# Ledger of designs, part 64: designed miniproteins, single chains

Each design is a single chain, and the fold is of that chain. pLDDT is the mean over its residues in the fold that is shown.

## One batch from the design tools (miniprotein)

Design m2357
Fold by ESMFold2-Fast:
Structure m2357 (fold): chain A 96 residues (1-96)
Amino acid sequence: MSKEELEREVRRGIADILVALGNKYLEQGKYDEAIELYKRAIELEPENADAWIGLGKAYLKQGKYDEAIKYFEKSLEIDPDNEEARKLLKEAQEKK
């Protein structure tokens, strides 16, 4: 494996850990802390669809429906087959 490939693998792994921690904070109702973790994951791995879903969920829980819609749409741009993101997008649109 090249140094560049290894650095990309490490970055992806750290992003996945940040998403998992963000999900834990989201479950605890700590939405601002979850948002910071998801944003850090996106900085490391912009194509991490799960980080965009998490960010959308946190904003949805805060009643920020326009922001939630934007982030769910970004997740679906990356992973259009994601059933959870499609359902959450519909929920955010119905609450707006």
Scores: mean pLDDT 87

Design m2358
Fold by ESMFold2-Fast:
Structure m2358 (fold): chain A 69 residues (1-69)
Amino acid sequence: SVEELARAAGAAIAAGRPAEALEHVREIAKVDPSAASVITNVIAERLGLPPLPASMSVEEKIAYIESRL
């Protein structure tokens, strides 16, 4: 479920494994792109990255976060 994937992404971030969290977000994006977009914003904030523009696609947000790891 999206809720289980979101929980797993949160746990991965808490464990210092952001790449794993982004893999869970990719799975969420396949079924609920809007939820994935919200979760990528939360991940960026928890990693201390600047706010991501609302105009960015989920794929662009994931790529941006990966480029900052």
Scores: mean pLDDT 82

Design m2359
Fold by ESMFold2-Fast:
Structure m2359 (fold): chain A 62 residues (1-62)
Amino acid sequence: KELPAEVVEELAALGLTPEVEDGELYLVDEKGRRLDFISLAVLAALGDERARRALDLMAEFE
């Protein structure tokens, strides 16, 4: 986990928890569903505002 605490708190408000597995960052929802960057991008393209907000928050961290 390499995200700033503020980003983690905003993701938690969206029901998402950042986890690192095998060096890759994932967001896990409240039901334990694991979302990688590609899954988030697809959901955002389909109009999922939560996925779009999560991508924006992750993009602020670079």
Scores: mean pLDDT 75

Design m2360
Fold by ESMFold2-Fast:
Structure m2360 (fold): chain A 88 residues (1-88)
Amino acid sequence: MKLSEEELEHEIELSLLAMELSVLKLAAENAIKKNDKKELQEVLEELKELAKRLEELLKTAPEKLQPAVQELLEEAKELAEKLEKELK
């Protein structure tokens, strides 16, 4: 069972975006713990960029990968909303 080259490219991109989100979650937790508003602002900016990349991937991804892309997008948006509240 070998995936097509196009499916592999989308799965690799999804995996990279998932790893990036995990790193941003850890950075956000650390910044909140330290009350570092500068770091929180930087993480929020990166989350907004990640969400845009996930929205673009959702438009081009094979149907079978769309639920996973959508789940990551929801997680990125949820974390961004949480950080916006912390910055107020």
Scores: mean pLDDT 82

Design m2361
Fold by ESMFold2-Fast:
Structure m2361 (fold): chain A 68 residues (1-68)
Amino acid sequence: SRADQEARFFALVQELGQLILESIQRGDFETAERAGVLLQQALDAYRKGDYDRAIALVEEALELLRQS
């Protein structure tokens, strides 16, 4: 359902925010900035009702942070 997609999106956003903060705390500002751009794009997709795209963009940002 859409409610399940929204709940999943916000759970992923919370995880992403924590990993961005961790990246900043260790001095990896470039990776944090790139992840932040993906988060901004994900929020734009969410506002337009494109939940699949929003989730995919957050997952891309999470993968970026996990590889750094």
Scores: mean pLDDT 87

Design m2362
Fold by ESMFold2-Fast:
Structure m2362 (fold): chain A 55 residues (1-55)
Amino acid sequence: DKEKALKLAIEALKAKKDNRPDAEKLKQEAAEALREFSADEANEIVAEAVELVNS
């Protein structure tokens, strides 16, 4: 589910930006959700999440 992977990527990036103690766990959950996609598709989802977090 692309929407679910995008939401997890956004949450992981926010946690990393805020130096939250759960950032590593959220990063792993996002990576797991992204494994169902191709490398190119996963990179697009991550790029979209980065744009949304930094806007």
Scores: mean pLDDT 80

Design m2363
Fold by ESMFold2-Fast:
Structure m2363 (fold): chain A 87 residues (1-87)
Amino acid sequence: AAEEAAARVRALLDGLAAAAEASGNDEAAALAREVTPLAVEAARLLAEGREIPPELRRRLEEYAERLTRLMREGVSREAWEAAVAAA
């Protein structure tokens, strides 16, 4: 259901933020928190069989690129894997 999909995405991003903080990457943690409400909205829309508006998709893609770059530079693989498993 839409709420379940939203909860799953929120848990994943909360775990990602925690992994970033544990790795000393406060910038990646802050970015993960910023993207969370947008990703949760997208998850709800998809779970309801709705399309993600182009502007929301573009913003999510921009956040994903920025977050991926920061995570490669400042989060250990072990911390990343732990965050994904916890979600």
Scores: mean pLDDT 76

Design m2364
Fold by ESMFold2-Fast:
Structure m2364 (fold): chain A 92 residues (1-92)
Amino acid sequence: AEELLKKGAKYFSEGKYEEAIEYFKKAVEAAPDSRVGADALLLAGLALYYQGKYEEAAEWFRRAAEVYEALGDLELAKLAREAAERAEEEAK
């Protein structure tokens, strides 16, 4: 899972958002209820946001917030919720 997250992050840094999202999805599937899974959900949401896919981005951000909250990472859960709210506003 961690290697998939790293590959996704590399594509993300190169602006290759579609490829990044594919690797982030694989990272989530490999470790859905982990910090790696939550990070992959957050970064996938951000990649979708940069593609203008705001409704989809909001859904991924909300999923990231739920996993972060379950892990006790309240600061990242809050950041992910705020990102979801921003994406929902953009989708209007």
Scores: mean pLDDT 87

Design m2365
Fold by ESMFold2-Fast:
Structure m2365 (fold): chain A 64 residues (1-64)
Amino acid sequence: MITIEGEFESEAVAGAAARDLEDAYPDVKATVRGNTVIVEASNQEAADKAEEALRKAGAKVTRL
């Protein structure tokens, strides 16, 4: 399992991004912690897609 963290400017933006990720990518689980979205991906391809989506949504992305 691969964990990716996306830090947003606000909790509202993080919540919207997490919802959009769950709708778009069934192979990822998104959890919101304040202004941060924590994504758990089951494989490398899902992780790469989630990282790209988070960056496009304006997040500062870190792989854990």
Scores: mean pLDDT 81

Design m2366
Fold by ESMFold2-Fast:
Structure m2366 (fold): chain A 80 residues (1-80)
Amino acid sequence: MEERRAAALAGLDALIAEARRLGDEALVAQLEALRAALETEGLLPVGPLSQELGDPTAPLRLDWRLATPEEAEAETAALA
């Protein structure tokens, strides 16, 4: 779980940097809120985007759902 959370945070940081470069302050605020949720609430992003967060060049194209680490693990197992 730590690796998955670290990858998600790194991907979010890359997306935040890109949103700032583009001047999209609304998107920056939204991504910063997601990052805070990952750190403070112990929530993890789930869905196809979480697999792409290791590539900082990947665009934000897919919707996210935040889940507890246990829910995220169950969802990952269901996709395997």
Scores: mean pLDDT 59

Design m2367
Fold by ESMFold2-Fast:
Structure m2367 (fold): chain A 60 residues (1-60)
Amino acid sequence: EKTLVATFKNIETAIGAALQIIGDAPKAEVSLKGNTLTAVVKGGEEEIKIAEKIIEELKE
């Protein structure tokens, strides 16, 4: 289990990141508060890497 927290430039980017994580790492629990995304990834290293890559690619 790994908790990832990222603040994006706007709410639209944060929503986009959340939807990608839900699609590609379905064992992740995702929550949004404004433009801040919290993802609790309850998977192995591969699922954590997927979530991290999505966050890095969309983070400014």
Scores: mean pLDDT 78

Design m2368
Fold by ESMFold2-Fast:
Structure m2368 (fold): chain A 89 residues (1-89)
Amino acid sequence: SSITPLQQLMLDLNNGKLPAELDAPMDVLLAFLEALMQVLHEDPDFAERLEQFALEDPEALLALLKGLLAAKVTDPAEIRARLTAAIDA
């Protein structure tokens, strides 16, 4: 399949296939996915940068997503800000 690591992760999460690192209550996970999908849809430049980051350091991306889920961050603006800060570092 010619999909990116980020696209594969989003597909797996949408189908209930969770990496062990991303274990979270279903309501938090669904709210997080909805917010992340909104951010990616509204900001294509950010989506491209996040895809690049996922290709270069998939473990760092998983650690960031785990941290956001553990903190129950489901606000689109906060998800975007935290991921942008990590990508720009």
Scores: mean pLDDT 76

Design m2369
Fold by ESMFold2-Fast:
Structure m2369 (fold): chain A 90 residues (1-90)
Amino acid sequence: ALSASIAALSAALAADPNNAAAYNNLGVLYTDLGNYAQAIAAFSKAISLSSAADQALPYLNLAVTYDKLNKAAEAQAAADAALAIVDANA
């Protein structure tokens, strides 16, 4: 269940609060639940804990989340950020 997965990731983050991948996964689960504000916070934390090269995925996930909120400008900005990271590392 999505709620059980969130609880498991929250427990993992209590053990390792700097786990960027766990924050990205938590954001995806919050997006699936429609908890978009919590998803945005989780993806933003994943970005802050990631090296520049590893930020593309949480930016792409932010773009999807903003699109679900009908925030087209924010969705485009996040997608552009993800693309710039991919292009810089191509």
Scores: mean pLDDT 83

Design m2370
Fold by ESMFold2-Fast:
Structure m2370 (fold): chain A 87 residues (1-87)
Amino acid sequence: AKEYYEKGLEYFEQGKYEEALEYFDKAIELDPDFAEAYYNRGLVYIALGKYEEAVKDFQKAIELDPDFEKARKNLEELLKRLPELAK
């Protein structure tokens, strides 16, 4: 899980968003409770304009870690900009 997550971060930092998704997906497949992987996959979805997917990933990260302040703030900001996603 961690190795795939670290590769996902490397691709995300390089702006290789589709490759980043592939590795975050693999990390989540190995560890479905990996809150940080859901959070960072949500950030990649925002970069790709896939806002519904980003909302789901941030919600999952908060569900797994209720103290995950970054996920909560990103979800709140996204829903303020795109209120239709809250419906």
Scores: mean pLDDT 83

Design m2371
Fold by ESMFold2-Fast:
Structure m2371 (fold): chain A 87 residues (1-87)
Amino acid sequence: MSEEEKIQAELDKVRAEAGKLIREYNEKILESRKAGDFDKAEEIRLEGYKKLVELTEKMIELYRQLGDDENAKLLEEILKSLKERIA
């Protein structure tokens, strides 16, 4: 496997982790809301956004290692939006 292929595989792994995180946190939020625990639902939402920020930062780094500045810049805009959601 080339160095680029290794970085691409790590990027694919991080993207899969982000998708899984979104699904799992949406389910936990829904469960908390169904239980009438809206405070817990909000805590879970904020925790999910914080973890998504970490994964997005990792994806930006991997895109930059690939020389994919265009996708890195797009993710930096997404990261800014995510940080605004937890502020």
Scores: mean pLDDT 85

Design m2372
Fold by ESMFold2-Fast:
Structure m2372 (fold): chain A 76 residues (1-76)
Amino acid sequence: SHLEKGEELLAKGEEAYKAGDYETAAKYFRQAAEEFKDVDPKKAREALGKAAEAAQKAGDYATMEELLEEARKLSE
């Protein structure tokens, strides 16, 4: 299911983040958000927030801004 796949991707993102691999963490968190979008918009927003934080730590401010705007749009 989208929920189960999203949770798996979220866990992979958290492991990468813990290891200091912020670029990989941002990718997994973004993928988790895509899986959550159709079933749980709140979880999708939380995953996008984590992806944006990881992108910031990776020095990718363009991706960070894109992810924050995507999260804002899910808030209506």
Scores: mean pLDDT 87

Design m2373
Fold by ESMFold2-Fast:
Order: sequence, then structure tokens, then C-alpha cells
Structure m2373 (fold): chain A 86 residues (1-86)
Amino acid sequence: SLAATLARLTPEQREALLAFLDARIAEARAAGEAPELIAWLEALREGFRTGEPVVYTGPPLDDASAARLGAVVLEVQARVEAFLAE
């Protein structure tokens, strides 16, 4: 679960992940990305902040936005794996 994964990270590592997501949200806003993508990134950020399940109630993402979200998720996963490896 997300909560179990976050419990394995230090406070500094959790703040680094939140900063990474904040930067991705800022880039998406500056690039004029779809509002649905920005909403998903914000939901992902909130999930990482709280350890609660990620909740999104907006419309489905288009293929381009879904691919962009997937890329961010893979980058977050790589960062978490690097933190857990020491």
C-alpha cells in the first residue's frame, strides 16, 4: 500500500518526493496541460502527503495526458526505489 511504502521513507525523502511532484505540477501548469492531468497530479501529491489512497473524481484523461501521468508515476517509483536502496 502507499501508506506502507511511505512509512519506510525518512521525512526528508518524503519531502523530496513532494517537492518533485510540486515541480511536475508547476511545469504542467506553465505548459498549459489539460486540467484533468493537473488534477490527477495534485491527487497523487495529496496521496503521498497523507498516505491515503489516491482519489480522483474528474473526467477520464485523454491518451496524451494518461501517458504523461504514467511517466510521472514511473519517475516517482524510481525515486522511491532509490531511497529504499539507501
Scores: mean pLDDT 83

Design m2375
Fold by ESMFold2-Fast:
Structure m2375 (fold): chain A 88 residues (1-88)
Amino acid sequence: AEEYYEKGLKYLEEGKYEEAIKEFEKALKLAKTDIEKARAYLGLAKVYLKMGDYEKAKEYLEKAAKLALEVGDTSLFPELEELLEKLK
């Protein structure tokens, strides 16, 4: 899961959005924990935001936030809040 998440982040930084989506989807499929799933959803949200697909970006942010809140992991909240502000 982590390997695909890291590849997704690299493709996102390079502006290769379709490749980033593919790697984050693999990270999501192979995720063993809810926090790993939340990170993968956050990655997908970041890509769709960069692509201008605000509806999908919001959907994935809501999925990531729900999982992070359910687990009680606050480490993702600052980035989730920053991305939600960009959708307002």
Scores: mean pLDDT 80

Design m2376
Fold by ESMFold2-Fast:
Structure m2376 (fold): chain A 88 residues (1-88)
Amino acid sequence: SEAEKALEEAKKHIERAREHIEKAREFLEEAKRNPEKEYIYRLAAMAELESARLELEKARKLLPQLPEEEKKEVEKEIKELEAEIEEL
């Protein structure tokens, strides 16, 4: 169904957002370990966080197409990941 397809697509965007957040965390840890390249690693981390935000926006746009139970779970995951991004 279209709802199942939208759910699968939303989950893929959330997974991509998680991957970008983890890459950002890795770059921030490298920035701490290598002061000479701190600026480059911080720029890379910011680019990954921007990509994560874009993926979450794509997932959010699919929410109206999701069944009620799945919609609430996806909304919760989006909010939790947005909070993680803001804390970094």
Scores: mean pLDDT 90

Design m2377
Fold by ESMFold2-Fast:
Structure m2377 (fold): chain A 64 residues (1-64)
Amino acid sequence: MVEKVKQAVVDAAKTLLESGYSLEEVKEAVRQMARHAVEKGWVDEEQAEEIEKEAIEYAEELYK
């Protein structure tokens, strides 16, 4: 479950960057997606924080 949520968030971040969204907009979208996953019970708060950090790091690497 956690790995599937992480992959979905990372894939969404990549798609948004490729579609011309700013890095700041992508970071906000990632945060909202992680929060949603916690609200749905798919991941806990600690797992969501880890997914958020990894997805943001990935987006920052792609943006450079």
Scores: mean pLDDT 81

Design m2378
Fold by ESMFold2-Fast:
Formats: C-alpha cells, structure tokens, sequence
Structure m2378 (fold): chain A 130 residues (1-130)
C-alpha cells in the first residue's frame, strides 16, 4: 500500500490522498484506521474519530481502532469516553500494554491517581513479559 508506506514514513499530508484513493477502490478497516491515524497526527481529532468509527463499522474487533478512538477523545479532553474505548480495546487484546498505559493517563487527568498507578503498573508488567 502506497498510502501505508507514506504513513510509515511520517508523510501524513501525502498519505491522506493516497489512502483515500486506495479506500475508494477497496475499503478495509486497516486503511480507515491508518487514515484516522494520519488525521490524528495532524491534530485533526474529530476527523480522526470519523475514520476510526468507519474502521470499526467494518471490523468491530479491530482493537487498535478502539485504542485510537480513545486517544482522539483524550486529546479532545473527553477523558470518560477515552476510558470507555481503551477498555473496549483491552476486552479484545488484554495484553496490549499501550491501552493499559493510556487508561492510566486518562485516570490521572480525572484526578484518580490510585487507579492511574494501578494501570501504569499493569502496563509495565506486560511490557517486561514481552
């Protein structure tokens, strides 16, 4: 995928039209997720959410898209929604240490410091086991 290659090179503004062209030919959850991530990296969080939701409409088991939805809501200050979506990612992939870490960050923003510490510790333990 040319769009995914441009995305992996950090060329987000160039990746977007390439990913859109590929999606027009054959839409997949991975392509929608990558398009959402490209918008996220450009700070276009509401646009990122739109494409993560399209990814999840095609594949509701796409745990990366659930985690990415959480990240976009976190950046918008919607911490309770971020927590909801990180938990969805963890229901599908309980060893995904990044989502445990992200839960910790979201709880920290809500002032729930003891829960944040617990989730950071879960993330660290999973990272060490890999």
Amino acid sequence: SEGLKLFQQGKYEEAIPALEAEIAKNPTANLYNALGEAYYELGEYEKAIEYYEKALALDPNHFLAWNNLGNAYYELGEYEKAIEYYKKALELAPDFYQAWYNLGLAYEKLGEFEKAKEYFEKAKKLLVLR
Scores: mean pLDDT 92

Design m2379
Fold by ESMFold2-Fast:
Structure m2379 (fold): chain A 75 residues (1-75)
Amino acid sequence: SHMEERRKRLEEEVRQALADMVAAIFALSDKEPSEEELKRWAEKLGISVETLKKRIDELKPRIEAHRAELEARRA
């Protein structure tokens, strides 16, 4: 069952990578994600809404800082 165990580990790694990607997409959005959108994606990813919100919150300040820098460069 080494292949089955390896597959389960890869599935979890892929799930976490997808969760990070979804969090990044929401953090890059100019509009706050709706509670329904968060619940839908959390369910699809097999994580809690709280976990997804935490990942978005962690990324959002970094993205906003980068946007501010880019805007300063344009001025």
Scores: mean pLDDT 76

Design m2380
Fold by ESMFold2-Fast:
Structure m2380 (fold): chain A 62 residues (1-62)
Amino acid sequence: SKSSKIKSLEAQIEKAKADAATLDERLARETDPHLRALLQASRDELEKKAKELEEELKKVKS
């Protein structure tokens, strides 16, 4: 149902935000440049995913 889809998308967005916050904390403490690059790439992918999920949520709510 539309309600189930909205709930699913909201949960996925919240998870992506929580995962990104965890990566930001890790990045603040990481001194290895190779690991920092990998963490940065993961953070950028999560930001992109969250944006795509928010756009999908907007479409479903329309």
Scores: mean pLDDT 86

Design m2381
Fold by ESMFold2-Fast:
Structure m2381 (fold): chain A 55 residues (1-55)
Amino acid sequence: MEKAEEAAYRAAVLAKNSGLGPDAAHRMAEAIADQLGLNEEEKKYASELARELVA
């Protein structure tokens, strides 16, 4: 859970600072979650949270 939240926040910050939208935040969160070795459920949570933070 903590790592999933970290992935989401990092993705949201990167997308927002780059002028990118929720779709980009979602993809970035998935990539970061994969790098952190998160499971499928955690990865889904991270990507959904990142999308919400940027939307």
Scores: mean pLDDT 82

Design m2382
Fold by ESMFold2-Fast:
Structure m2382 (fold): chain A 55 residues (1-55)
Amino acid sequence: TTVEELIERLYKEGLISPEEYAELKAQLADPATASDARARIFRLAVEAGITEPIT
């Protein structure tokens, strides 16, 4: 599963705002912020029950 798939699911589920979605997409496209953005998206997806934290 890609981070892009996770952020799309978060947005479709209404778990993030359109503004937050746009900001996270911009951060993913920027190499300087991409790693931090990936970690945040993964954490949000785990908290929402979309994916497992470890297994």
Scores: mean pLDDT 76

Design m2383
Fold by ESMFold2-Fast:
Structure m2383 (fold): chain A 60 residues (1-60)
Amino acid sequence: DMEKALKASELIHKALGLALRNPKGRKEALELIKKAIDLLDQGNYDEAVKLAEEAIDAAR
């Protein structure tokens, strides 16, 4: 699903931006971002979106 792939990419980009600004949650957020990217490459879009959202929460 291309729409879900685009959503995952947008959320990953947002999580990365937050992680770069917020050192407290950075390590956890970056680990979740790496997993989300791997899932996106595998075509597992729903799980990629979920992990990207978790990365955003970790980076807050």
Scores: mean pLDDT 83

Design m2384
Fold by ESMFold2-Fast:
Structure m2384 (fold): chain A 96 residues (1-96)
Amino acid sequence: SLPPPVLRVEGSPWRLTADGFWEGEVTVTLASDSPEARRFAKRFIYALFGVPPREVPEDTSLVDIAKEAAERAGYEVLEAKELSPTTFKFKWRARA
């Protein structure tokens, strides 16, 4: 009854590690490499890190958006990687 999802998100957004950090890891897959899907992914990234959206050029990479959003939230980016034009992996940590 719902339209197909624009994004698929896999992974754990937060877990407590043995060394006393909160760590998150997600893989984000877009249904298509379209401007609409990328705008939705951008909004998801800002919501994921709990920071207000910023106006950025439409062609700004989701990797750069994720790095900026995580840094502004006070998190350390461990990995931010484009696996394909529609698949992105992000890993971050915050001190507990």
Scores: mean pLDDT 78

Design m2385
Fold by ESMFold2-Fast:
Structure m2385 (fold): chain A 110 residues (1-110)
Amino acid sequence: SMEEEIEKARERLRATFERLLDAMEALAAEPGLISREEAQRYLETHFSNNPVSLGFAVRLIAAMEAESTRPDGRISRAEGRRAVERMIESLEKNLEALKIAMEMVDAVEA
């Protein structure tokens, strides 16, 4: 059903974003805190061959930055998870955006 397909897409998006957060956090200069510049460098390096996914990644970085409570704009893992959940909610309202997000999931899983 469509509801089951949407739920599976939501679960795959969360799993993919958790892997992206893990990778960005592992490369961060400050343990447990990701900067905008670190997230951007990681995503550009890994998605440079897919401009559609890169465009989506830029939107994700903006969402993560908006969740920062620190003057330097760095985010914790928990703040990153909140940004992801808000992004998923936004994507569910736009099928084209959801399709783009699933293309990103496929690229990360490959």
Scores: mean pLDDT 75

Design m2386
Fold by ESMFold2-Fast:
Structure m2386 (fold): chain A 65 residues (1-65)
Amino acid sequence: MRMLPKSVARRLVAAEVGRAFPEVPESVISEVVEEVLRDRPEFIPVSELPGLIEEALRRVEERLA
């Protein structure tokens, strides 16, 4: 299983969320990404990345509601 540093996972999740919600400020996207990654270890399995992106997208949608 391939692992990503948390800093790399953070950048990838933020990029995908920003692409889906271009109107949302980067500060809000960064805050949501930090919430999603808060309890994750320094190295995150690549297989978890799609789930982290989905969770971040859901949290942004909840903030816009």
Scores: mean pLDDT 82

Design m2387
Fold by ESMFold2-Fast:
Structure m2387 (fold): chain A 71 residues (1-71)
Amino acid sequence: SAAEKAKKIEELLKELRKAMDEGDFERAEKLIEELEKLGMPKEVIEGLRRALELRKEGRDPDAEGVREVLA
């Protein structure tokens, strides 16, 4: 159901936040792929990938876009 899919997305977003906080970029990439496969909007996926790349480079992520998705 749509509700079960939404719950799965929430769980993946929590794991993504944890992976990014811990610097586990390999896990973060896999979690973003799973979110994309679940049908998360392209704009959101692009924002998450950009945030991950910035984090890998030690730069500030797109804090506004990431905060909206991870909140």
Scores: mean pLDDT 75

Design m2388
Fold by ESMFold2-Fast:
Structure m2388 (fold): chain A 62 residues (1-62)
Amino acid sequence: KEVEEYRERIRKNPDDAEAYFNLGKALAKEGKYEEAGRAYAKALRLDPSFKEAADAAAELGS
């Protein structure tokens, strides 16, 4: 549902750091923290200044 929406958005625009960030949030809501962390890492690679993605990644795995 939510995860699938963001995966489809990424297919249309693979450079969309916000889509990867939102995918990470959706995965974290489902308890898929490892997958969420990978999505946040991808968002940060696309936009290293994306503070919200960095903060979300830090909160996942402490």
Scores: mean pLDDT 80

Design m2389
Fold by ESMFold2-Fast:
Structure m2389 (fold): chain A 71 residues (1-71)
Amino acid sequence: MTAEQLKKLRDYLLENVEGVDEETLQEIGKKLAPLLDKGVSPEELARAIAEYLKERGITVDEEELLKILNS
């Protein structure tokens, strides 16, 4: 995943998903770091992000996350 894709994902979540703040983005970053090191698929990354946000009571479309990660 490129730095540009990470920035697009961050900006999308912050601007378009209610309840996502800078603290939430930092926690997502912590969750993504070990997955990126393992070389998981964009589909698995999108699912992990969506599941994490759901645990915090924030709903996000996994398909939209996948589109951003594949951009």
Scores: mean pLDDT 75

Design m2390
Fold by ESMFold2-Fast:
Structure m2390 (fold): chain A 94 residues (1-94)
Amino acid sequence: MKIEVELKAEGEFSDEEIAAVREMVAAALETAEKGLEEGKSAEEIGKLMEKAVKELAEKNNIKVNVTVEVKGNTITITIELNGAKVTLTLTIVE
């Protein structure tokens, strides 16, 4: 299996917020790759991605709102910080 990734950013981020969001996106992607290797469903992978982002935010003392939506083989995770947001869309392709 392979993943197709789309990243969209909306609103204004500070340089510090960009760095933090970049680390959160990297953690979400690493979690998705591991879940795929373990044969997990898109729904299970989405839950693990949400957990990884929230744990990283807590570790770095950053307040974020994280939402995950799963539709078939597509996982959409939205990370909202101070009125700006990043949307990461993963599509699992056979």
Scores: mean pLDDT 82

Design m2391
Fold by ESMFold2-Fast:
Structure m2391 (fold): chain A 61 residues (1-61)
Amino acid sequence: SRLAGRQRLIDALANRDFETALALARELGLSREELQTYLDNLLRAGKISQEEADAALAAWA
């Protein structure tokens, strides 16, 4: 399901598995802006660094 896919994306991002996270985001048809929202939420929760968030967004291109 789409909800299960989104949970896998969040788990991959929280575990710093950015390769899997970006592949899942593309499979789910997420926009760059939606990916940024997930990264911003994890950054606010202290689960990733600003540098990790910026690198993931740069790799989205």
Scores: mean pLDDT 80

Design m2392
Fold by ESMFold2-Fast:
Structure m2392 (fold): chain A 65 residues (1-65)
Amino acid sequence: MSEEEFEREVALALVDMAIGLAKAMGYKIDKETLEKARRLAEEGKVQEAVDLIFKAIDENKKKLE
């Protein structure tokens, strides 16, 4: 695999893990946010993608508190 392709695969795997953890914890993340995070991961913007997922989790927690 090319280095760019490898970075993209790693980014997607990290985003999938973050989404899986959020679901396992019972957090609801809207489809639009999930799609945007995956798109950012496909562009190699792994930090932005992960931050978007955690921001959605924080907003979900804020609604409960």
Scores: mean pLDDT 73

